Designed miniproteins, single chains, continued (2). Designs and how they scored, part 22

Each design is a single chain, and the fold is of that chain. pLDDT is the mean over its residues in the fold that is shown.

## One batch from the design tools (miniprotein)

Design m4780
Fold by ESMFold2-Fast:
Structure m4780 (fold): chain A 60 residues (1-60)
Amino acid sequence: MKSAEAARRAAEAGDATAAATAGYEANLVSKDQKLAREAAQAGARGDAEAAARYGELGSK
């Protein structure tokens, strides 16, 4: 899945909203709603790095 890579690239660019969106989508594929919510909440508070990290966890 490309969503985790998109989340990381968005975090590198400093785009917390894009990182959260990509992380949320990656976790929907894994069916881990907890990680999907954590990615969305991290993006909402402007933490692009945390949002991308939750996306990567869902893609393992």
Scores: mean pLDDT 67

Design m4781
Fold by ESMFold2-Fast:
Structure m4781 (fold): chain A 59 residues (1-59)
Amino acid sequence: MEELEKRLDEVLARAGELEAEARALRETDPERARELLEEATRLSVEAIGLAVDITILKR
């Protein structure tokens, strides 16, 4: 249970880092910024799955 919570925190932190980097690169390297946003989106999907699992396990 704690393992899923830890993983959720890590995934959310990484997604935030990628979004921040993408914003910084938006005007200088828009292609790289888009790639980072796509990766952040994939991590967000993983985070949703983890959050659902945590909710089910912590009834």
Scores: mean pLDDT 80

Design m4782
Fold by ESMFold2-Fast:
Structure m4782 (fold): chain A 73 residues (1-73)
Amino acid sequence: SLSDPDILDLKKNGKINIPFFSFYLDSPEIVELQKEMKKLVEDYKNGKISEEELRKKLDELYKKLTEAIKNMK
């Protein structure tokens, strides 16, 4: 929704807060998920994907990121 802080920041400033996990920079899974999130944001900014597609894919990637971190314990 428009009340989502990350999406509001993207609409207002052309930026989104991609989670940064310095502790996990050596994890290929975490690095690849962060790169995929950045690519999605760039694709949206360049008009290659819709806001609906961006939200859907970001939600999927956030779930994958959370599970990857959980599995690293």
Scores: mean pLDDT 66

Design m4783
Fold by ESMFold2-Fast:
Structure m4783 (fold): chain A 84 residues (1-84)
Amino acid sequence: AVEEMIAQARARPETEAERLFAEALEAAAAGDLEKARELAERAAEVVREYLLEQGVPEEEAERAAEEVRERLVAATERAARLAE
């Protein structure tokens, strides 16, 4: 299941955010939750910058980045639990 999630993320055109997400899932599966959280935070920041470049208002970009951060952290924690 975790390997399939990583494969799907890597199969898409590799944006920096997608690559960081895949690395976060790999770190979580390996039990490195600290690294997984750090990579998830970085992926959210990349999404925020991308949205700002696309002309999304700062407040909306911040909310979207926060949502992505929460979902990625939850996904990495779930991946770690499934790897136990």
Scores: mean pLDDT 70

Design m4784
Fold by ESMFold2-Fast:
Structure m4784 (fold): chain A 100 residues (1-100)
Amino acid sequence: GEAKERALRLATEALEAAALAGDRRLAEALGYLGKAIEYSDEEVAKKALPYVERALEAARAGDWEAARRAVREAAEIIKKESKNPEAVEYAEKAIEAAEA
């Protein structure tokens, strides 16, 4: 759906920004967040979308701490709301990568 497609695109753009800046751990977290979104339904993706948008805005501003926080908040929503075990597993990996 529209929210899921948008969230995936924004997560990819944030990953590219983090990778270009040399923040490998944040890029890894965003990669896992993208996979968590991919395995989520539209309703879960819609709830996570505002935090994915914040992650991209923070990454573009060079605010890596705000970007990590936004990734964690998006992944926590997916972990709690998703019924797909694959989405939950990738969300947990995104949280772990964002905390390191």
Scores: mean pLDDT 90

Design m4785
Fold by ESMFold2-Fast:
Structure m4785 (fold): chain A 96 residues (1-96)
Amino acid sequence: MEHLEKGREYAKKGDYEKAIEAYEKALKESTDPEVIARAYLELGKLYESLGDYEKALEYYRKAVKIGEENLPLGHPAILEASLRIGLYELKRAVLG
């Protein structure tokens, strides 16, 4: 949890390098599927903010996979990642 909170704080300040490091540390040091799914979701949102939509989609899919295997159906992290995947694919279909 602590590394996720620090990552979000860095991302809000625009310090994306420190945000990435904090989220990667959360992934490395946590065994909690909720923390892992949330770290993947936040990495996806961060790469989306950087314009790296391919990397963002990759992380959103990782969040959904970990969530589906380890968390209850309808968990907020799974729902947000799934929604962001759907919105990205819808945007690609509509705009080109």
Scores: mean pLDDT 80

Design m4786
Fold by ESMFold2-Fast:
Structure m4786 (fold): chain A 72 residues (1-72)
Amino acid sequence: MENLEKGIEYLKKGEYEKAVEYFKQAIADDPNNARAYYLLAKAYEKLGKTSEAEFYKQKAIVLDPNLEEAKK
């Protein structure tokens, strides 16, 4: 939770590289955390890393097909 929350804070501040670091830590702590993959994809999208963003978004959807509809 802590790493996910810090990632969200940095994402809101526009510090996308730091957001990526914290979301990767959240995934390392729980590899089945679909929300962490989705937020990592969003951070990569903000960095203009479209291929990475699509890859992690797909991982999030595979882990939780309803994630996009329920979470922002």
Scores: mean pLDDT 79

Design m4787
Fold by ESMFold2-Fast:
Formats: C-alpha cells, structure tokens, sequence
Structure m4787 (fold): chain A 55 residues (1-55)
C-alpha cells in the first residue's frame, strides 16, 4: 500500500508541474505545446486517481 501512495504522490507532483508548463505555454501563445502538456497533466491526474482508488 505504501508503494501505491508513493506512486500516486509522484503522479500528482508531475501533474502540478505540467499544469504550470501548460499555463506558461498559453502565456507564450504556443497553444500546440499547451495542449500537449494539458493532455499529459490529465493522464497523470487519472493515474493518481486510479492508484488512490486502490488504497
């Protein structure tokens, strides 16, 4: 169970970082890069939720 908690936390941390990168790309007008970061962020949020559900 401890390993699932650790992995969920890692996915949450990556999602936060990708969220910041998405905002930075949007401010720069790079909407293609923003979309890619947003998709990766959503993927990490989903993985964290899936792991949290198994705890």
Amino acid sequence: KEELIKKAKEHREKAVKLGQQTLDAMKAGDFETAKKYAQEMAKHVQEARKLEKEI
Scores: mean pLDDT 82

Design m4788
Fold by ESMFold2-Fast:
Structure m4788 (fold): chain A 68 residues (1-68)
Amino acid sequence: MSREEKLDEVERELLRLAFEGLAAGLSPAEIAARVRAKLDELARELDIPEELREQWLASLERFIADAT
C-alpha cells in the first residue's frame, strides 16, 4: 500500500467515526474526543507527521461543527 493510500484510509476511518458519532446522537465534544483517541492510536502505529494530524483534526472538528 502506498503512503498516500494509507493516509487516505486513515482519513476515511476518522470520518467514519465522526459520522457514527453523529448518527448515535453523541455531543460534538464526545465525537471530537473519540476521533482524537483513534488518531492518537493510529499515530502510534503509523509514522504520521504532526502537521498532517493537526490538519485532519481541524477538518474533522469543522465537519462536526457544521453538522451540529
Scores: mean pLDDT 73

Design m4789
Fold by ESMFold2-Fast:
Structure m4789 (fold): chain A 66 residues (1-66)
Amino acid sequence: AVVFRETELEATLLREDGDIKTWLTEDGRTVYSAADNARVVTEVTPTEKLVTERVGDRVKVTRITK
């Protein structure tokens, strides 16, 4: 069976450039969100993904690992 772990990370807005917002996670990674997308999935490695979701005026970053 495949086991996945989900961890919610804090993120701080670093930059906004048109439709793309760049966020710094608490573990030192950068993730991106598009202004017109509520959810962006970024594959970091084959066994790790970051999910960035806009929740009101904040952003939630979830790390999914195998």
Scores: mean pLDDT 65

Design m4790
Fold by ESMFold2-Fast:
Structure m4790 (fold): chain A 55 residues (1-55)
Amino acid sequence: MPSIEELLKYAEENLSDEEVEYIKQLLEALKDKSEEERRDALLATIESLLERQKE
């Protein structure tokens, strides 16, 4: 499973600046959660945003 840093890089390459900013805010809001919980939330958010942007 990718690291949080790898997921952020992927988001920067595949999502809009507004979506990347939203993801960064989400990670900041979840900073007190475990790394696995933050990574899972980040992955789910990226997947949701990508599905919304597909065609």
Scores: mean pLDDT 77

Design m4791
Fold by ESMFold2-Fast:
Formats: structure tokens, sequence, C-alpha cells
Structure m4791 (fold): chain A 63 residues (1-63)
């Protein structure tokens, strides 16, 4: 249902935010601009998925 899908997206988003932060740290430490940009993009995707998941959970709780 919408609640389960929302909770799945929140977990996936949180995982991507964590992975993206690790890539950013590695890119900054090594001067690898490609890793830095990949990390930033991964964090942004994670934030988007988490936001989408939170909206689905809120919608399910109101129904």
Amino acid sequence: GLKEEGERLIKEGEKLIKEGKELIEKGEKSGDKELLLKGIGTVLRGIGLKFEGELLVEKAEKE
C-alpha cells in the first residue's frame, strides 16, 4: 500500500544520502572531482526519494 511504499522510499533515500556523503568525503580527501560530483548527485537523489516517501506516508495516514 501507499504507507509501505512510502516507508520503502524513505529507507532508500536515507541509504543514498549516507552513501552520497561517504562519496563526497572520499572525493574531498582525494581531490577526485568525479567522486565529489557523484556524491552530490547521490545525496540529491536520496533527498528526493525521502521527500516523496514522506508525502506517501502522510497521504496514507490521512486516508
Scores: mean pLDDT 85

Design m4792
Fold by ESMFold2-Fast:
Structure m4792 (fold): chain A 97 residues (1-97)
Amino acid sequence: SGADVVRLAVELGEILRKIPYLKVTRSGTDITITAKDNEKGREALDEIAEILSKFPEVKVTRDGNTLTVDLKDSQELIDNKEKLLKELNEIAEKYTA
């Protein structure tokens, strides 16, 4: 349901906000991630874009240091949410050490 996808967007935003090189904002199912203009910020944004691009139900658009993420209201995305959350948590842990 749309409510389930919004909850997923909230959880993704919370995970990504743990990374100190990123600014993360959310509006509904849309997440905007802006990297700090430094090497670690760009590396984190690149790795996040690679992970998100593996999920067909996640629309990712990049403009410089900004990534716009739109979560499609689909059961397939909800069925894959644990995998998505796990992979993003692994990136967050890498950059929060």
Scores: mean pLDDT 86

Design m4793
Fold by ESMFold2-Fast:
Structure m4793 (fold): chain A 57 residues (1-57)
Amino acid sequence: DLKKKVADYLVKERFVSQQKAEEIVNNILEEHKDKSLEEQIKILERELGVEGVLEKL
């Protein structure tokens, strides 16, 4: 769901394609699979410039 929520956010707010949004999110999550969910959320927010969207999970 986290991956889906962030991908949907990127499509809606950043006007990227669904495929590209999923690719971006997957790459970040794959890179940081060894980290806690809290760290992964922090990294997604930092890399994508999103705030308040991921806190709900």
Scores: mean pLDDT 71

Design m4794
Fold by ESMFold2-Fast:
Structure m4794 (fold): chain A 80 residues (1-80)
Amino acid sequence: SLAERAQALSKETIEALEEAGKALEAGDYKKAAELLRKAAELLEKEGEPALALLARAYAAYAEGDKEKAKELFKKAQELA
């Protein structure tokens, strides 16, 4: 599952994802998008390209780019 894969991630990646989640709950969509892109870069380095695309999809969605978010979600699903 995605949760089991997330538990295997580095501390730095987990922290970036947690900070992104807190920013989303606070309604700080710009900060959330920045943190999600940082998490995506870390996920790519850890060999988790599907999770990286999911993080990028959520970043695009947070910024209101629904078209890009849909494309990234679809690509993530194809790699998962």
Scores: mean pLDDT 81

Design m4795
Fold by ESMFold2-Fast:
Structure m4795 (fold): chain A 60 residues (1-60)
Amino acid sequence: MKFIAEAIEDFEAKTPEELSLKKGDIVEVLEVVDEYNVLAKNLKTGEEGLVPKKVLRQIA
């Protein structure tokens, strides 16, 4: 299920598969990968990667 979310805290990527986010970044969640992670696209940069669910809040 695709939805729009906002980063509620900064997240720094540790691997090439992860997406770095700044607090307030708006992302499109493309896929729920597992219990802890989603595949998301940063709508400002167009970059895609894995992001922890805990740093996101659904807004649309």
Scores: mean pLDDT 84

Design m4796
Fold by ESMFold2-Fast:
Structure m4796 (fold): chain A 122 residues (1-122)
Amino acid sequence: MLRAEDATRESIERLIADLKSPDPAVRFRAAVELGYLARDPANARLIVEAGGIQPLIEALKDPDPFVRAAAALALGELARDPANARRIVEAGAVEPLREALKDPDPRVRLAAARALAELAGV
């Protein structure tokens, strides 16, 4: 039987992998669930340690606008911790998020603006 932290880490690793699924519904669910988990500081740390930042940055360019919006929201939730915000900046998220401010979907633009506001304090 897995410990709760080990089970959560395995779930996070699966969600990070699902961001690259050929199914846009799977990618959308993965980004949404990562964003929800990121509200807990312990889970946010596990997402960063599992390498979630770079796949979320890549998901900002997803063909599905719901995936792009969810990825931007997840990055914004992670960025609430200044240590995670620094890692997001160092991973090169600022320019992709600035491009997302020009996105044709208003939900993507709003999510990107919120994420950039969290990063502005770093």
Scores: mean pLDDT 87

Design m4797
Fold by ESMFold2-Fast:
Structure m4797 (fold): chain A 61 residues (1-61)
Amino acid sequence: MELEEIERRIREEIEERLERARRFAELVAGDTSPEAGAAAFRAMSEVVREEGERRLEEARR
């Protein structure tokens, strides 16, 4: 029960961070260029995904 709750919270954090990264990338795309927005999203989403996956794996130990 506790492990499932922890995993759910970690997944929620990942989703929230990805949504924030996407919104930031949209702002960058509108303000500077579509290419800059795409680059920002790629960089931010990669970091969020890697950190989230590491935390989920650690929680499952």
Scores: mean pLDDT 78

Design m4798
Fold by ESMFold2-Fast:
Structure m4798 (fold): chain A 65 residues (1-65)
Amino acid sequence: LTPAERRALAALLELYEETGRPVSVAAIARRLGVSQATASRRLRRLEAAGLVARDPRTGRYRPAL
């Protein structure tokens, strides 16, 4: 994983611990201080790596491991 992808994973894990719920791309983008497009690209890379799972109905992400 790139450093940017590792930071996106950390943000997802932190938000998931805080809420107990799948996390929106917008919430991750806010936590990282990046655009939603940037956050979405990083999350798709993490999903391809098997580290996160996306709900196709809501577009929200959860940890896969």
Scores: mean pLDDT 86

Design m4799
Fold by ESMFold2-Fast:
Structure m4799 (fold): chain A 99 residues (1-99)
Amino acid sequence: MERELILEAIGIILRAIGLIFEADLLLKKAKEKGKDIEKAEELAEKAKEYAEKAIEYALEAMKYAEEGKLEKAKELLEKAREYLEKAEEYLKKLKELVE
């Protein structure tokens, strides 16, 4: 159980980091094209904000899992997943705007 929760948290963190990187690249592309920069900035900021929240909750989940507080770790992982999904939605909107 503990190992599975930690591995899931690591997966969320890596995916969120990748999403932050993609948002920055898409924003750079929008600025280079001169294409709706203000909207691209808003979408990139929201995608990154939610990805950062996913990382925060995943890190807290790892801490509680290591302490043997498995129910709290599961609750925090659920929050991390919710924020990751929101980040992915904003990244999708940013991709549609820029690409």
Scores: mean pLDDT 87

Design m4800
Fold by ESMFold2-Fast:
Structure m4800 (fold): chain A 90 residues (1-90)
Amino acid sequence: VEELLEELEEAARRLVEALRAGDEEAALEALKRIQELLDKLAELGVISPIEAVSLSFRLLAELQAYLMGDLSVEDVEKTVREIIEEVKEK
């Protein structure tokens, strides 16, 4: 579990860095990695399946809004940090 949490934190950092750099491709790759890790954590019972789906959807919605110019990188960074904190509290 600890290794998955470390990978989740790494993927979150990569997502934020990609967004700050304006690298949409790298941001999408980091998002997919976060979603995969959330699924694995749900499979292990660290979070619920519905929680994993909810968190994944929140990230996707934020990234879509960012790509459309509706949100700043700071908005997405806040959401990513909140998701990591919620998972770590379990």
Scores: mean pLDDT 79

Design m4801
Fold by ESMFold2-Fast:
Structure m4801 (fold): chain A 99 residues (1-99)
Amino acid sequence: MEEKARELAIRAEEIAALARMVISLVRLILEKTEELSPEAREKLEEAIRLAEEAVRLADEAARAAEEGKLEEAEELIKEAERKLKEALRKVQEADKILE
């Protein structure tokens, strides 16, 4: 039981780290791309918002795991993973518009 709480906390931290990396990369794209269509920019800004939400959910999951609320932590982790996946889809949509 103690080991499971620790594993969930580690997973939450890993998701938060990955989401923060996505935010940094998308911000770099917005900064370095000289001409970006309004539609592509909107998709990239939406990706940042979704990734920021993933970070918040992952932080909540880590807290739930530390409190021994393992089921709640696991649900929050799955929600954070969904938001991160949506953020990545928005990045892919922006790339397709730039073709």
Scores: mean pLDDT 85

Design m4802
Fold by ESMFold2-Fast:
Structure m4802 (fold): chain A 67 residues (1-67)
Amino acid sequence: KKEKLKKAGEAVREAMEELLKKLSEEEALKAAEEIKEEAEKLIEEGASAEEVVKKIKELAEEAIKKA
C-alpha cells in the first residue's frame, strides 16, 4: 500500500509538471485535483500500482487534449 502511494504520488507530480507547462495554473491545479481523486478511488478499490499510474497519465493527457 505505501509503495503504491509513493508511485502514485510520483506519477501525479510528473503529470502536474506537464499540465503546468501546457495549461494555465488554475486549469492545471483543477486537473491535478481530479487526477488525485481518481487515483485515490483506484487505490481504495485495490487497483495495482501500474493501473493507478496508467490512469494518472491518461487523465493528464485528456486534460491537455481538451485545453
Scores: mean pLDDT 77

Design m4803
Fold by ESMFold2-Fast:
Structure m4803 (fold): chain A 65 residues (1-65)
Amino acid sequence: MVEELIKKAKELFKEGKYEEAIKTLYEAERKLRELNRKGEVSAEEAMQKLIEIGELIQKAKAALA
């Protein structure tokens, strides 16, 4: 589930594994877009999750810079 991938990415971030966290977040984004396309998740939920994923990716990229 997308929520599980986001949780995994947050744990990787806490461990300082920023590259793996970014990889996991891109996987979560891809899965979320697929579920939204198929109508398996609401537009509101998809928007909220995409914002969260994007914020985490930017934070992880900043930590790598």
Scores: mean pLDDT 83

Design m4804
Fold by ESMFold2-Fast:
Structure m4804 (fold): chain A 86 residues (1-86)
Amino acid sequence: MSNISKFGKAVKEAVEKDPEKGAREAVEYMEKLSPQDAENVLKGAAESIAEKYGKEKADAFLKTVRDEWERYRLEKENERLKQLLE
């Protein structure tokens, strides 16, 4: 126990120390969830950040994690296309 504790540590890392490292670790956790559940935990984290650190920090966190998640999706798409060509 617990994957959710690891997500919480990743969120804190992203807000307080290393946004890219924290976002990457958060995306690793989110990959293990359904897309709907991943979106729900991301929104919950953003609400918690807004309450404790303010809306601007929450918005920055959301942008960083969504950017990292999109890069992951693009890498997965490229690998799929590579399989179709080989």
Scores: mean pLDDT 76

Design m4805
Fold by ESMFold2-Fast:
Order: sequence, then structure tokens, then C-alpha cells
Structure m4805 (fold): chain A 66 residues (1-66)
Amino acid sequence: SEVEAARPAARAVAVTLEDLGRIKPGQEEAFADAILAYLREHYDPSRPLGENVAEAVRAVLPEFAA
């Protein structure tokens, strides 16, 4: 599925942003899940997977920002 295809990218972004101190430790899974939840509602199949993930990150990051 499109959401499952995005899971590795969502997790990689979550780990990277935690490492950069942009999200709290222990929030990586919740943040990745929020990205996937956003994609379930807003996935655009006409755009590359990376653009879909980037848009989801921009949309959900403010709720997880440290």
C-alpha cells in the first residue's frame, strides 16, 4: 500500500529530527505514525513518494516541535 511504502521514509525522518533535537526523545514512533495518518487522508498519487512524505512532515511537525 502507498502508506506502507512511506513507512521507512517516515521513520527515517522521525529519527533524524529527534537526533537534531527538533522532536522530543521517545516521540519518534508517534511522529512517524502522525506522518502515516496524514498520508492516509492526503496522499497524492500523482506526486513522488518523497514529496508526499515532505508535505506530511511540514503539516505534522508543528504539533511535535520541541
Scores: mean pLDDT 84

Design m4806
Fold by ESMFold2-Fast:
Structure m4806 (fold): chain A 81 residues (1-81)
Amino acid sequence: SELAAAVTARYAARAAEVRDELEALIAAGDLKRAEELAAELLAEALREAGLEEAAELLLEAAKAYLAGDFEKAKELFEKAL
């Protein structure tokens, strides 16, 4: 899919721009913030591709996952796909 390729390319480019920040968070043991930042970057890529609803569902799924609500995270993530 051209859309999937564009989202992937944008996400990879943004992740590269903030690589030092992601690595610093992981090194500090702040895995929740690192995962949150990764989800934010993917949501930005989805919005730029015109997938606003998918971006919102992904961020809500990430929040549920980080809160330990894995059942809700799974349901929201499946809706985003």
Scores: mean pLDDT 74

Design m4807
Fold by ESMFold2-Fast:
Structure m4807 (fold): chain A 64 residues (1-64)
Amino acid sequence: SDEELLKRVSELAKEAEKAIKEGDYEKAKQKIEELRRIASTASPAVSAVAERAIKDLEELLKKS
């Protein structure tokens, strides 16, 4: 369901951000890859949210 996927996207984004702040870039990349899998297979609405999360996380990684 979209609701369950949106919850998963939120949790993955939070986990990735935490990993970046802790310097665990390998874990952050793993969480971003999970977000990419959701973005590629989910509905357009869920995909759009996941894609925005990925972009925000990639920008955060560039600042690290």
Scores: mean pLDDT 87

Design m4808
Fold by ESMFold2-Fast:
Structure m4808 (fold): chain A 81 residues (1-81)
Amino acid sequence: DPELEKKIQEKRLENQKKSEPAFQQDLDSISEEDIKKSIEELRKQGRFEEAEKLEEALKKGIKEAAEVLFDIVQKIVKENS
């Protein structure tokens, strides 16, 4: 089924694009304050594991935390879609 193979390839490309952010400009514009606000929002939603991962990433650097934040957001969007 060509349609099924295309969806599998799209998911593989989506997972590979996690290593090369199509949102590189957004990563540069994210501040430490934005990440801290996202951590508080995740806790408010009961997503404590995601909030903890984001806090650990922030200790390593703003860029690392921004990448983790985008991964969390993409996962939440997929769960609600």
Scores: mean pLDDT 68

Design m4810
Fold by ESMFold2-Fast:
Structure m4810 (fold): chain A 120 residues (1-120)
Amino acid sequence: MEEKKKELEKRIKENPNDADAYIELGRVYLEMGEYDKAIEYFEKALKVAPEERKAEVYTMLASAYLQKGEYDKAIKYAEEALKLDPNNPRAYGLLAQAYIKKGDEEKANEYRKKAEEVMK
């Protein structure tokens, strides 16, 4: 884990526009439960990512905010991911989870069904 972090930090230092390095470092921090650090790196990834990668970064931001308990932000970023990629089952799944956490079972069931529909 530490060696992987150092390798990714080195990649960023050598190329500060390496979106993949920011995404991967964000995932490492997310795995460690360091949600604020994960969000910081995903936000940096969003600034340098090409358009075709932004939906993935928004999905990662939604996941990090969901894990942190910031459900309204998780919903916001999952919706941004869906604007770029409406066939994203992970983003619909994150919306369903966020609405369950907010106690909105009807919205949660709606998004769960949409996730199942786009998996085909």
Scores: mean pLDDT 87

Design m4811
Fold by ESMFold2-Fast:
Structure m4811 (fold): chain A 82 residues (1-82)
Amino acid sequence: MDAAEERGREALAEGRYEEAAEHYLEAIRLDPNSSRTPYLYGLIGVAYYLLGKREKAIEYFKKALELDPNFVEARQNLELVE
């Protein structure tokens, strides 16, 4: 279990969206080739959207889709924020 991913999950659940994004970015930095990396980029996109940082949210949803074009949730979120 990735400690950085767990800290990101806790921060997201508590509404600490900047901290959530930072923890998920750290998880990606520690294991950039993880099969979970598209999912983590999707969560970073959600965190930035909830912070009102729409352009950053779009950027990270696109990063998720570049790694996994079949990531339905990231595609749906991108369509909603465009």
Scores: mean pLDDT 84

Design m4813
Fold by ESMFold2-Fast:
Structure m4813 (fold): chain A 69 residues (1-69)
Amino acid sequence: PAADAAAQARADALSGEHRKLVVKARENIIEKVAKELNMTKEEAQRYIDENLTPAELSELLKKEIDKLK
């Protein structure tokens, strides 16, 4: 079942802000991995994609988002 239209509009506004935090958090994780492993951002992105499961990446994103708040 879908949420009420008014509740959905509010949720969409919050989702937009959350989406921006997720993007910034992902960039911060990539930069941190690149610095810690002394590699390029492209190599760090590949390392994350190959070595982290979607669940592990989700947990890292949540922790990074909490730091950005």
Scores: mean pLDDT 73

Design m4814
Fold by ESMFold2-Fast:
Structure m4814 (fold): chain A 90 residues (1-90)
Amino acid sequence: PVAPDRTIELPEEEFELLRDLTIMILRERGIVTEAEVEEIRNAKTISEANRLVARVMKRAGENLSSMSDVVAYAELIPEERARIEAFLNA
C-alpha cells in the first residue's frame, strides 16, 4: 500500500487510542448517543472517524472537525486533561 503525502495515517495502535479518547470525551460531555459511539468505534480510518466526530460537534454548536481537535481542546480543560492522562497511563 502507498500512503499519500497529504494523508497522515496513524499506526493502528495510535488511531485506536485517539478514537477511544475522543469517544470518552464526547460521552462525558453528554453530546453523543450510543448509536453514534458505535459508528465512531466501527470507523476504520481517521477520515471516517473525523467525519462522524465533526457531525456530533456541529450538532453541539462546537467548531471542531477532527478527533485530534477534540482531544487538544479537552487538554485545555484541567479536569478533562487529568482524565486523559489517567487513561494514557492505565
Scores: mean pLDDT 75

Design m4815
Fold by ESMFold2-Fast:
Structure m4815 (fold): chain A 85 residues (1-85)
Amino acid sequence: DDSRAAGAAAFGALLTRDGVLGSEEHARRAYAEIVELIRRLPDAAPAIREGVRRAGEEMARRYPERAELARALTDRVEAAAAEVE
């Protein structure tokens, strides 16, 4: 349940806040928040990664111009999760 909530929060943070949708600076801030969430909840890393993947897919669908950014964010979260485990 907590892991599912963390994954949903990561998904929401990327799509419903002014995070990744605003600018590169906003995207970097959203990434830092997600990395901190993984650091605080390492057992939730798989769910958080899944949430980020889903957000990346939705972002690429809505904003094709940000598809590369969405991919880069997903890759960065994968790297952060690997550092925790």
Scores: mean pLDDT 68

